# Designs tried in a protein design run: designed miniproteins, single chains, continued (5). Part 3

Each design is a single chain, and the fold is of that chain. pLDDT is the mean over its residues in the fold that is shown.

## One batch from the design tools (miniprotein)

Design m16072
Fold by ESMFold2-Fast:
Structure m16072 (fold): chain A 61 residues (1-61)
Amino acid sequence: SEIDERFDRLLARAETPEEKAGLEMVRERAKKNSPEVQKRILDGYEGALELGRAARAAQAA
């Protein structure tokens, strides 16, 4: 499904064990919510991960 595809992409982008663990928990919780809520959760998580990865990449350089 689109939701599963988006979670797979988020897992592929996750850079830390904490991000992966949190994402797995969010995935399990999100699956029990309405599709609208699942989309909102994914939108927020994707944005947060992008910001975190950018900050980590800048510091690692």
Scores: mean pLDDT 75

Design m16073
Fold by ESMFold2-Fast:
Structure m16073 (fold): chain A 86 residues (1-86)
Amino acid sequence: SVAEEAEKLVKYLIENGLLEEAKEVLEGALKSEKDPETRGIIAEKLGEIYEKLGKYEEASKYYKLAAEDYKKAGNEEKAKKAAEKA
């Protein structure tokens, strides 16, 4: 499926240090995603990539977004952990 191909692509990009490309793929995915749990996962991965790029202000913004989306999904544990990273 397209989603499985996108997940494989993101894993490949991260493993090969292509963090800017992984960021662009995930930002595109976040813009089209409506499910709060999936949005939280994408936003958390973006936070991790921005941290690896040394962009801590953007990382904080994405961790806050992940916490908000995890709360909307009813996932209090993931929301708390994401908020602590922000």
Scores: mean pLDDT 84

Design m16074
Fold by ESMFold2-Fast:
Structure m16074 (fold): chain A 92 residues (1-92)
Amino acid sequence: SRQQSQRLLRQAQDALRQGDYDSAIRYAIQSSRLDPQNYRAVYLLGQAYLQQGNYLGAAGSFQQSSDLYRQQGDLDLSQRMQQLSDQALQLY
């Protein structure tokens, strides 16, 4: 449900803010599974991986977010997500 997806996204945001990257990743994955078109959950997953130092995970998540924005017609955000993916790969 939208309520469950929103609650999980908030829990992921709270965990990320507290530096609990493992919990942030778990909640973001659960949120995106409930709504596969939820580019916010996928973007947050990328941020959490980046903060954890998982650069391959971050790159993959930002690439997925880029693809979702492109599918929805938001080419500017798609390009920004692609750039974040490329930057994460450079850190790997």
Scores: mean pLDDT 86

Design m16075
Fold by ESMFold2-Fast:
Structure m16075 (fold): chain A 89 residues (1-89)
Amino acid sequence: AEELVEKARELLQEAYKAYDSGNIDEAKKLFREAVKLAEEAIKKSDPNSPLYKEALRLLGEATYFLLKLEGKDPIEAFNEAIKRIKELE
């Protein structure tokens, strides 16, 4: 689970770099991969661990930015990110 959190964090950082360079399609791909790894990390982590909390944070952040880049309204993107977190708790 630790390796999944670390990889999700790395992908999130790479997604921001792609976005800053104007490579929106690459940013979307990297955010999608970060979402998948964060969800897997949540499933494999102890709910009482700091690792679980970090995985939830990464899921929320990656989901929010992905949905914004896919053209969703920021409020809708925020609500969807919160919904995904609650469904995994």
Scores: mean pLDDT 81

Design m16076
Fold by ESMFold2-Fast:
Structure m16076 (fold): chain A 64 residues (1-64)
Amino acid sequence: ETLRRAVERLERVLKSLKEAQEKADKMPDPNRRKKAVETAQKFIDSAEKGLDAVRKALEEEEKR
């Protein structure tokens, strides 16, 4: 139950980060755009890693 809530929260964070990355990708300055996209990707990777960990915990609970 609590793990399911964590999944929902991380999915919302990922949606916000992906939206920010899409906005960054539309920046007219190529240097600024690259740095913004890379920064957003770093946060997306961290959030995805957290989501995977929580999903693994949920999978373990289902096996019990």
Scores: mean pLDDT 78

Design m16077
Fold by ESMFold2-Fast:
Structure m16077 (fold): chain A 85 residues (1-85)
Amino acid sequence: MAELEAAADALEAATPAERIAALEAEVKAATLPRLEALRAAGPSARPEEIALLVEATRDALLRLGAPEDVADAIAEAMRAALEAA
C-alpha cells in the first residue's frame, strides 16, 4: 500500500509527461522479468513463458485502468507477435 501511495502522490505532483513515464515504468517493472524469462526459455518452455508474459502485461494494463477489451486486444496482439517470432 505504501508503494501505491507514493506513486499516487508523485503522479499528483508530476507533469503529464512525468505521469505517463511513471505508468510506463510500472508496466515495464511488471513485465521485464517475464520477458527475460522468455528470452532464456528453450523451445519446449516458450509457450508457457509467452502465456506468463501476456498475463503479466494484461494485469498491468488493467491496474492502470485500461478497459478490459483494450487490455485483451493488446494481450492477444502481443501473444501473436511472440508466437510468430
Scores: mean pLDDT 70

Design m16078
Fold by ESMFold2-Fast:
Structure m16078 (fold): chain A 86 residues (1-86)
Amino acid sequence: SIFEETKKGLEEIEKKIEEGEPEKKVLLELMTLVSKTSVKGTREKDAKTQALASEMMKEIQKGLKDGESAKTIVEKLKALLEKALA
């Protein structure tokens, strides 16, 4: 599912943070992942995926404004995804 693909993407990005990938590159990868999720949700007319992608993008924007680390932003996105799967 799109949700499982998004979860795998978040887990791969979290691994890259642990491996010391530069924060700017990690943030770009997060934005790319969320944008892909949004596009897939729109194409498939999946309202749940569209809502999730919208909330994820809002969390990225809020985290950047508040000066949160990429790691903190990833953790919040994972929490949103888990809530959407429940």
Scores: mean pLDDT 83

Design m16079
Fold by ESMFold2-Fast:
Structure m16079 (fold): chain A 56 residues (1-56)
Amino acid sequence: SERDKKFEELKKKMKEGALKVDPSAANREIKSGDELLDFGGDYAELVARRRREAEA
């Protein structure tokens, strides 16, 4: 469906964005579309929050 296609495209772009923001992202994955939607599809924000949470 249109939503499914958008999910897949967003996942790809978000992962690419994570690699640019945090090279270590190459060793991790975005495992669900819910994470994408939670941040309005902003992968830079998702990566920033994950980094902050990981470092406490």
Scores: mean pLDDT 57

Design m16080
Fold by ESMFold2-Fast:
Structure m16080 (fold): chain A 83 residues (1-83)
Amino acid sequence: SEEEIKSLKEALKELEKALEDPNNIDHLKKAADHLIRAGLVDLALRTRFLAEDVERGELSEEEIKERIKKLIKKIKERLKELE
């Protein structure tokens, strides 16, 4: 739907911001909220768990970026299916 596409594009923007500032968990939290609105509950949960791991200091900056890139890839795959 148009609403799903809009929410996915907003999630993508927040994840791209997270990639530029990987220790700022607010971008990951906002991305997860947009993914919930898009109905991608599993992907939203993965994004929230990533934010928790970042907050706990469990991941290096490069590991955070790699996980964000994987989330971006999944969102782009979903957008391609809808568009």
Scores: mean pLDDT 87

Design m16081
Fold by ESMFold2-Fast:
Structure m16081 (fold): chain A 88 residues (1-88)
Amino acid sequence: SLKERIEKAVYEALKPFLDEETARRIAKRVADTAVKAYSDPRLTPEQVAITAALATRDLLRQEGKLEHAPEVARRVYEAVLKILEEED
């Protein structure tokens, strides 16, 4: 499913910067957010990917991992955008 593809890609993007448990937890929540945004036909793939990146930043803030937020958010943006462009 689209959700599983996004979750896996987000997890792989997070894995170099976070421990496995934190990466899996964030990836699942980001995938849920991205799929909900994708369900709005008015949003572009870029806007959906931005929504996922912002969700990642907010979750990293809650975990006290803000030092990695810019790099991780960029990787999430790129991974989600690529998946969505391949879906259409």
Scores: mean pLDDT 83

Design m16082
Fold by ESMFold2-Fast:
Structure m16082 (fold): chain A 117 residues (1-117)
Amino acid sequence: DPLDLFGVGSERQKELIKKAIELLREEDPEELNKLVDEIIEARKNLDAEKFARSTGEMIRKIVRALLKLGVPKEEIIEILNTHIQTYEGLIDYSETFRPAAEELIALLKELIAELEK
């Protein structure tokens, strides 16, 4: 399941991500399915640019969903830091996806900075 890519970290963090995805599925199932399909296709085709774009859009939607669910900003920041560690691992694993991982890490750091204001 490509959505398992976002289910990393503690059991609490995984549960919060599941709730965010559930909310996105209730609000706009077609857009969620489109992004999931784009992520799957980008991974199969080794398309780093499309992977970064679609995964980045999913991350932005997950953060907005977590805020709508009333998750404290401090907990969202912890989730985003866990995802940074995951993408840092991807940099070491795949030269093809290094640019995508770097772009996603930059996005995660930008979102953390916005939440800290």
Scores: mean pLDDT 84

Design m16083
Fold by ESMFold2-Fast:
Order: sequence, then structure tokens, then C-alpha cells
Structure m16083 (fold): chain A 80 residues (1-80)
Amino acid sequence: KKLILVYEDGKKEVLESEDPEELAEKALKIIEEEYYKKTGKKPSEETRELIKRGLIEELEENDVVTLDVEYIIEIMEELT
């Protein structure tokens, strides 16, 4: 399975794993690092878990999932 991270500048990063949970965790760590760079904060545990569960569900049903990093960061800001 693949997860494609799309950054604000149009840069793409491809993550691959057979395990949806591992892939979701890798993606979240990258997005959390970008969130921290922009805000100096970490997302709430509730927000993180909500996003992780959604990613796992998407990855269980789809071989390729594309994520807009900026959009996920905006969700983290709104829910915190």
C-alpha cells in the first residue's frame, strides 16, 4: 500500500508499507513535525488519534491514499 504526502509547494513524498497502521503512523509523524515547525505546538492526542483512525480505514480500503499535508495541518489547528 502507498501513502502520498503532497506539500504546500507541490512536493510529493511517497510512503510504502503492507501495514496500514505503520503507514498511518509514519505519515502522522511527518505531518506532526510540519505542524510543529509552523506553530511550535503538537496536535492534541484526541485530534491525532482521530486522524490516525481515518488514515488506517482509508488504507485498508485503498491501495493508494493521497494526503494534502497543509489541509491536515489546518484540521489540527481547528481541533486544538
Scores: mean pLDDT 79

Design m16084
Fold by ESMFold2-Fast:
Structure m16084 (fold): chain A 80 residues (1-80)
Amino acid sequence: SAKDKIIELAKKYLPELSPEGQKIVQELIDWLKKNPNASKEEILKAIQEALDKAMEVMTPEEREKFLKLAKEISDIVLEE
């Protein structure tokens, strides 16, 4: 399922992020687990909210990594 692919992808990126970045990504994972019936629009909105938080607290290097993760998740959501 798209949800399982997104969660596994997000988990793969966790070790590459700071503690603050890991918290944001973990909150996204937790939201996905709590909202199994979320629409594509709701998932994309959750990703955008996580991205907005990331832009405020992450370094430029971490932002690039998080943008890559966000794009890969969006691609999974839009292709399913």
Scores: mean pLDDT 79

Design m16085
Fold by ESMFold2-Fast:
Structure m16085 (fold): chain A 116 residues (1-116)
Amino acid sequence: MREELEKKLVELIKEALKKAGYPEEFVKSLDGKSPFEAYDLLDPELQAEFEKIAQKMSMARVKGIDMSELSDEDVEAWLYEKIKEEAKKLGFDVSKLDGLSAEEALELLKKWLKEK
């Protein structure tokens, strides 16, 4: 990756974390880190939150709206549909995803892809 693009991504992540109410001291600890190093510094709960923020940012960009206008339920529904679309394209039986959360559906699809 280009260094300038990595730096821009880290800045966007820091801004998203600030908007999500994370401590300024924690956000400042990400200064000078790559996106990968920033992710690795997070505990598992914060890593999940980081992924959620990144997903909200992606959805907001695609729809041309502010990230703050998206609920967790909006993101969950959007992710589930994306996972279902990809599963169908790959020949996976989408009925096996019924009743699962987006996270559970993604893990099942990842496992199936590794066994292919």
Scores: mean pLDDT 67

Design m16086
Fold by ESMFold2-Fast:
Structure m16086 (fold): chain A 68 residues (1-68)
Amino acid sequence: MEEEIRRKAEEAVADPQTLDKLLEEASKHPEIKGLVEAAKGAATDPSLREQAVGLVAEAIRLLKEREA
C-alpha cells in the first residue's frame, strides 16, 4: 500500500499531466493543494526530484484519508 503510493508519486512527478490532475483533486483541501504545488516546483529541478516524489506521496496519502 505505501509502495503503491510511492510508485504513483514517481509517475506523477515524471508526468506533468498527472500532477495537474492531482492538483485538481487536491483543490478541495488547501493544505494538500499546497503540497502538490510545492511538488510541481521541485519537479522542475532534477536535484529536488526525491523531494518532489516525497511531497506527492504525502499528498496522495492525505487525499486517501480525507476521501475515505
Scores: mean pLDDT 78

Design m16087
Fold by ESMFold2-Fast:
Structure m16087 (fold): chain A 88 residues (1-88)
Amino acid sequence: SKEDELKEKLDEITDEFNKLEKQAEEYLRQGDLEGAQEKIKQMDELRKELDKLAKEAKDYPEVHLRALLESIVAGSTIFVLERQLKRQ
């Protein structure tokens, strides 16, 4: 169903976001600021995809709400990482 397709896409985006977060944190630990910045940029693109998914999922309340919440969490994570990048 379309709802199942949207759920699968949501899970794929959130899994990829979590992988990028771990990579960004690793680059920051190594002092690779350029590597960290590129990963944070990729995370921001996935956040935009979550916003698009939320809009597409308007007729599916569970997926719509999950996509909105994941987008908010993604924004907070990006903010924390960008702040850490600026402190180095």
Scores: mean pLDDT 90

Design m16088
Fold by ESMFold2-Fast:
Structure m16088 (fold): chain A 69 residues (1-69)
Amino acid sequence: GPEEIAELGRRIGRLIRKHEEGKLTEEDRKELAELLAQFRELTGADLSLEMALNDPEAVQRTIVRALLL
């Protein structure tokens, strides 16, 4: 439901922030990939690890759009 999508979005956003700060660990990358896979499964949104690392703003916009339904 919307609460699950919001929680996934918050967790994804935290990891993207770590990436922007240059602090993303190998374990964080694995967690981010799993969270993005869960987000895709719940929403059908086209989100990838590559997109999150190269265009974090596009990922945030996609999460917000999914919450608006």
Scores: mean pLDDT 81

Design m16089
Fold by ESMFold2-Fast:
Structure m16089 (fold): chain A 85 residues (1-85)
Amino acid sequence: GLREATEELRRRSKEVIEEAKKLIEEGKLDEAEKLLKDFEPFLDRVEALFSQAPPSPYREEGLEVIDETREEIKKLLEEIKKAKA
């Protein structure tokens, strides 16, 4: 259901962000960039599915998780870009 989808989205988003942060700390910038960019299509698909769902607290929570995750990815990609310069 939508609740379980939101819980899985939150878990996967957290795992990807934490792994990317670890890769950046280890100087594995290309691996971190690839991980983050490869996750963006997943967020696009999930956002499309949630946007088509009837209004509910779980739908709104899922869309908020997507928005927060996109912002965190943007910040990490900017950090990687600066580190490569």
Scores: mean pLDDT 86

Design m16090
Fold by ESMFold2-Fast:
Structure m16090 (fold): chain A 87 residues (1-87)
Amino acid sequence: KLSKEEAINLLIEAALNEDEEKLEELLKTLAKEYSPEELAEILREFQIKAGELLKKEKGIEADLSPLLNAPKEKLIEAAKKLKEKLE
C-alpha cells in the first residue's frame, strides 16, 4: 500500500497526464485501503498541493474543480461513495 504522500503524488501525476482511468483506479485503491476520513484527508492535501500546479500546467483546475475546491465534508461524502462501490 501507498503512504498518504505517495498517494497524493500519484493523484497529481494522473491528473497532469489527464489519465482519468488511472485517477479512478488510484481513487478506488485508496478507498479500499483507507477509511473515508483518511481518503478525504488525502484528497484535501491533493487539493491544496495540486491547485496551483494543475492550474499552471494544464488549466485542469476547471475540469477538476469539484476535487480542488470541495470542502472536507464533501470529500468525505465522495470517499464514502467510492468505498461503497468496492463493497
Scores: mean pLDDT 65

Design m16091
Fold by ESMFold2-Fast:
Structure m16091 (fold): chain A 78 residues (1-78)
Amino acid sequence: SMEELVKEGLELLGRLQKLAAELLKQKKYDLLERFSREAQGLLDEWARAYAAKDEERMRAVLERIRELIEELEKEVEK
């Protein structure tokens, strides 16, 4: 449902913010810049899908955000 997708999106946004803070703490500035650009693009797509009430597109974008989070979690462990 739309409500569940919004809840998932907000949870993922919180995880992205924590990862960005960790990259900043580790002084991984180039990775933070690349990450911020990719995350902003995905969040813009999510916002457009939400405005259009396109649940299938929202699910696809949230899955891409999850993949980005997994890659970034690997980088913060290095």
Scores: mean pLDDT 86

Design m16092
Fold by ESMFold2-Fast:
Structure m16092 (fold): chain A 83 residues (1-83)
Amino acid sequence: EKRKKQLEAFKKFVETLDKMIEAIKNGDKETFDKYLEEAAKILAEMGETQADFALSLFSQRIAEVDPEALLKLYEKYKELRKK
């Protein structure tokens, strides 16, 4: 089912986001870059509607920790989408 795939992608995005935020708090740049790439790839695979929803839902949480991380995630996602 398309919906099952989308829910799995959404869950994976949330887990990856948690790891990314933890890396920011720990000052681990290598781990941050790794999970930033992974999160952007998950967003690109979701499809536009679900990716927009995920970004709208979690943008505030990311921005509270590091606004630059949010911008980097958005840029990377856009690059993968080639828009």
Scores: mean pLDDT 79

Design m16093
Fold by ESMFold2-Fast:
Structure m16093 (fold): chain A 78 residues (1-78)
Amino acid sequence: MAGAEHAKRETTEFLTKKLGVEEKKAEELAEQAVESLKDRPRLTAEDVVEAIKIALELAAEKGLISKEEAEKAIRQIE
């Protein structure tokens, strides 16, 4: 529980502070990314990075950021 909340918060902050995504949209993307990882019986620090990566890809698909910005941000957190 705490780990999933942490991943959601870090993902939301990354999208809002680094990429200027609207807070409510960033929150939705973070929730979707964390939900995609909940099938895993464990949550690790590496899963937090994957959640951010998934959220960035979703943001680009929805046109909230460019594909180039998403790829650049993913490289910065890998």
Scores: mean pLDDT 76

Design m16094
Fold by ESMFold2-Fast:
Structure m16094 (fold): chain A 90 residues (1-90)
Amino acid sequence: MSPRTKYLELITEFVRLALEGKATEEVIKEKAKELAELFGEAHGLDEKQIKELEEKIKKELEELTKWIKANPEEGKEILKETEEELEKAK
């Protein structure tokens, strides 16, 4: 599986969980770690850079969760777009 396909799978699943009200702190931490490791490996980042990226992604996923809660129709549109991109990437 390509890094792009794996990224799309992770983001699609996260947006779905956020729309369902299931984007808990634990889910956000898990997805931030997976995304940071994926980008770190793809771009040759060191362990320190990956940890810094993980913390940044965690904050971005927390803000995305708040935004989806405030804008559920736009969140559904993002889910639809990411699902379509994921199907094209398979």
Scores: mean pLDDT 81

Design m16095
Fold by ESMFold2-Fast:
Structure m16095 (fold): chain A 94 residues (1-94)
Amino acid sequence: MKVRVTVEAAESDSPVLTVTVRVEQDDDRPMVIRWYVAREGEPLEELGQQPQAATVEVTLTSAESTKLIVRAEVVDAETGRLLASASALATVRL
């Protein structure tokens, strides 16, 4: 079984930034995509989850210049098993 998740690194000069999560799957297995965010050096907080999708866009807002870690996890909907995970840096420079 091959499941791949990619989180695209992003940079913004405005308080609003969109991070793209992409999932590639070569079978018909139901899955759940979960995403998390944290400031660099802080614990990850779950922001949401949704059923299987090829692309998820996560909108982040920061009132100050900061670096955010965005993590995505792909979980088997039937077993709850982690299938794939990825992280990327999202940067806001005001």
Scores: mean pLDDT 73

Design m16096
Fold by ESMFold2-Fast:
Structure m16096 (fold): chain A 105 residues (1-105)
Amino acid sequence: HMPELIPVKAAVGTADGRPILLLAKNVTPEQVLEAARKIAELFGVELTPLQEEYLKSLENMTDEEIERARKLAEELGLGVIVLENGKVVDYFGSDEAKKAAEALE
């Protein structure tokens, strides 16, 4: 299902309820799911089967979609990690996003 707002590849909640957005270019559903699982484990949360199915259904984002999501996340004070070709290429917005990006190295 496509979200009503800017499409994001995934959102992973932290222990304090603030989501980290996973934005993705040229990644497989398995790469997104693995990244989301590592972030969830780092912050002590579990992915539900419904969340895993949602992550598998998300499409790769264009550069313009990533830029729009970046601006929206900055306005909302959300952490962001950008994945490209299975690697972290950018992160911003929170210390939690930095920690998650380091865990995905």
Scores: mean pLDDT 66

Design m16097
Fold by ESMFold2-Fast:
Structure m16097 (fold): chain A 88 residues (1-88)
Amino acid sequence: SASETAQKIVDAFKHIMENEVTPEQLKAEAEKAQKEGDFVLAEFLRKIVTSNFEEMYELAKEILKELNDQDSLEELEKLVAEYKKRLG
């Protein structure tokens, strides 16, 4: 469902922010998502391999907006605000 896809995007974003995720690991996770039929997650993971933090955040917001999942969008915004507070 769209809500399941939205939650996967938020979970992936959180995992990347909290862990040392290599470009090779992101590519492997994108291939796994593609194989499992999670095409939106796969595309997100591929694009962020070469993205900076702001580009990654903008891509995630665009995807969540297209999925019409306001709860996941609000969760993402709160996660980003908390990480910026911890880093600054």
Scores: mean pLDDT 83

Design m16098
Fold by ESMFold2-Fast:
Structure m16098 (fold): chain A 56 residues (1-56)
Amino acid sequence: KLYFSNISHKIYSEEGTIKAISSLSKKETLFSKEEVEEKGLDVSTVPFDTTVEVKP
């Protein structure tokens, strides 16, 4: 499962999200694909399927 950051505009894997959480800024929020669609965030430049996955 992939998550999108609203600050860095990077995609994190589920495991990477857990490992990176201690290094994320307090203002950085990670959104699942479903949450991105609900909030109407612009992910057209960073699609969840094939574009970028940050190493854990």
Scores: mean pLDDT 54

Design m16099
Fold by ESMFold2-Fast:
Structure m16099 (fold): chain A 113 residues (1-113)
Amino acid sequence: SLVEKLKKIFEETKKKVEELIEELEKASEEEVDKKLEEIKKTIVEAELEMAKLAEENGDYELAERFKEHAKLIEDKIEEIKKNSKSKEEAVKNLKAFVEQYEKEVEREIEKLE
């Protein structure tokens, strides 16, 4: 089902993002922007994959929502990169954003059930 495929992409992405955040916490200050970029790319690619899957299943409205989420993720990660005064602040802001993002995606998938 569409729901099962979306759940699979989301769970795999959630695990990968958790691993990348652990790497970010261990990174040098010079590597922070690079690690934030890797996290951004991971989430954006997952959102676009979910959008494509929705389109292939004829749900164009859901596909557009996933594409809009991808744009919001890009903007939020760029905001964190520019406005964080330290690695610790970037990690804190990223963790808060990722928690909110995960809850929002879970809610979207639940609406399909």
Scores: mean pLDDT 86

Design m16100
Fold by ESMFold2-Fast:
Structure m16100 (fold): chain A 63 residues (1-63)
Amino acid sequence: MEYQEQAKIALEDVLDYVRRHATPEEVAEVERLAKKAISATTKEEIDQLMLEIARRVEELRAR
């Protein structure tokens, strides 16, 4: 459960960034991925979802 708590804290920062820089549709997409990550029970699933979120954030930074 420690790993899930760390993911939640990281996602709070990511969601704050995305909400300030992304369109409402992009925010909704990242929030959906974040909910899946929070609900995930395996480290592999959490890692995959966190990676997808990171890709979206890098796309926003590239603008």
Scores: mean pLDDT 76

Design m16101
Fold by ESMFold2-Fast:
Structure m16101 (fold): chain A 66 residues (1-66)
Amino acid sequence: SSASERSAALVAARQLIEETMLRGKAAGLSDEEIRRLALEEARRAFPELEDAVLESMVDDELASLR
């Protein structure tokens, strides 16, 4: 894939993670449950992205919600 395609995928993955976490917080889920759910959804939607990248995005977003 081109760098442009990868850049678009990273932006889309971050948006999905943010939306999933906001939904989880609204539903009263724990931080551990939210982290797991966001990572599962991101892996399903963006299988081409490395797990380390997705985990970094999830951890970054969890920090921003505190």
Scores: mean pLDDT 83

Design m16102
Fold by ESMFold2-Fast:
Structure m16102 (fold): chain A 94 residues (1-94)
Amino acid sequence: PVPELEALPGASHVLPSGYRLLTRAYRDKTNDSLVLEGFLLDPRSRLLAVIEVTLDADGRVRVRVTEVGAPVPEADLAQALALLRELARELAAA
C-alpha cells in the first residue's frame, strides 16, 4: 500500500551566515512516523542540500543528507541538522 501522508506546517529559518533553511513536514500514518524535510539555500536562494529527518514510532531518528549544489560549509550544515532534529522532536511531542 502507498503510505498515507498528512502535511504538517512548514517553516523558514535564517542561519547566522545568511543561509536559509525551509522545512516541510509529513506524518506517515501507515508507518506512524514523522518525516521532516529541510531545504538548505544559499543567500541567493540556490538549493545546496536536501536534508531528510525521519522520526519513527519508537523515537528512532534517521537522517539523510543529499548535497545538490556547491559544497555546504560544515558549520552551516551542522546547525541545519541540529535545528531539524529539534523541530522533529517538537512536532512529535505536539
Scores: mean pLDDT 78

Design m16103
Fold by ESMFold2-Fast:
Structure m16103 (fold): chain A 81 residues (1-81)
Amino acid sequence: MDELVKKLEEEVKKNPENAEAYSRLATVYMARGDDERALEALRKAIEVYEKKYGKDHPLVKELRRTLEALARQLGRPVPEL
């Protein structure tokens, strides 16, 4: 897990528009219970995918649902997007 996180963190530093890397980081952070970092990574993935494909793209909608579900688990009604 830690090696994968470091690899993905380096990937997003080199390619800030790599939405897949942010999405993968969010999944790993969620699996670790690092919910705050997972929310940040999901927000970044959504921003990049929305910029590339538009807000109504199925992938953007799926990531927004994941972000909302995680925010509810943390007791936050409005995630930072």
Scores: mean pLDDT 77

Design m16104
Fold by ESMFold2-Fast:
Structure m16104 (fold): chain A 69 residues (1-69)
Amino acid sequence: MTKTLSVAEALELAESLAPADKRGLSLLIATELYKEYGNEEAKELVENADSLSADELLAKVKEILKKLE
């Protein structure tokens, strides 16, 4: 792969995925936000992911993105 999806496109795709895949994709995005941007809320999402539903993970990732740019 030479081209990556934008985070917004990945989140839109995540809404149509099965719950397990939706969770996985949301965690990948949250991990990138935490690792690349040092986002504390994204780190909290990754650490507490097992306690959150797939829909809650997706919603929180969207809120973090609104704060970035």
Scores: mean pLDDT 72

Design m16105
Fold by ESMFold2-Fast:
Order: sequence, then structure tokens, then C-alpha cells
Structure m16105 (fold): chain A 90 residues (1-90)
Amino acid sequence: MEELKEEAREHGQRAAAAEAAGDYAAAAKHLVEAAEKLIELAEQGDLIAAMAAGLYVAAASYLAEKAGDEEALKRAEEAGKKLLEVIKKL
């Protein structure tokens, strides 16, 4: 699904821009959104998307903790749990 890959890429780019600007909360939220899109691709059998989602979840958790953004941290944790369930079925 090309649209889903494009949305994930756009969120990844926005996360990088936010991080460069020192806005770690915004960066974490964009990484979570990118991870959520990649998890949907992983559910369709995209193993590369599953690997990328894992990296984005880890980065989102790290930046959310640095920013003190508890909501973003919870979203990253939920995304990580869903990714683990998807990987078990691959």
C-alpha cells in the first residue's frame, strides 16, 4: 500500500525536523504516527516495515521520556505491544 508508506515517510521526515529544532515532544508524536502506519504494513506481511516500526517505537519512547510527554510514551508502548503481536504471526 503506497499511500501508507508515504504517510509513514512524511511523519518520519517531520519527526527528524522537530528533533533538529529541539522539539522532542513533537518528534516523539510523529515517530509514533510513523510506527503506527508501518505496523499496518507489517500486518500485510511487510517485514521491512516491521523492522522500521520497531526502530521508530524505540526512538519515540526515548524522545517522549526526554520531553516528559507521558501521552506520547504511552502511545509508543501501545504501538510496541501491537508490533510484537504482529511479529508473532509472521
Scores: mean pLDDT 84

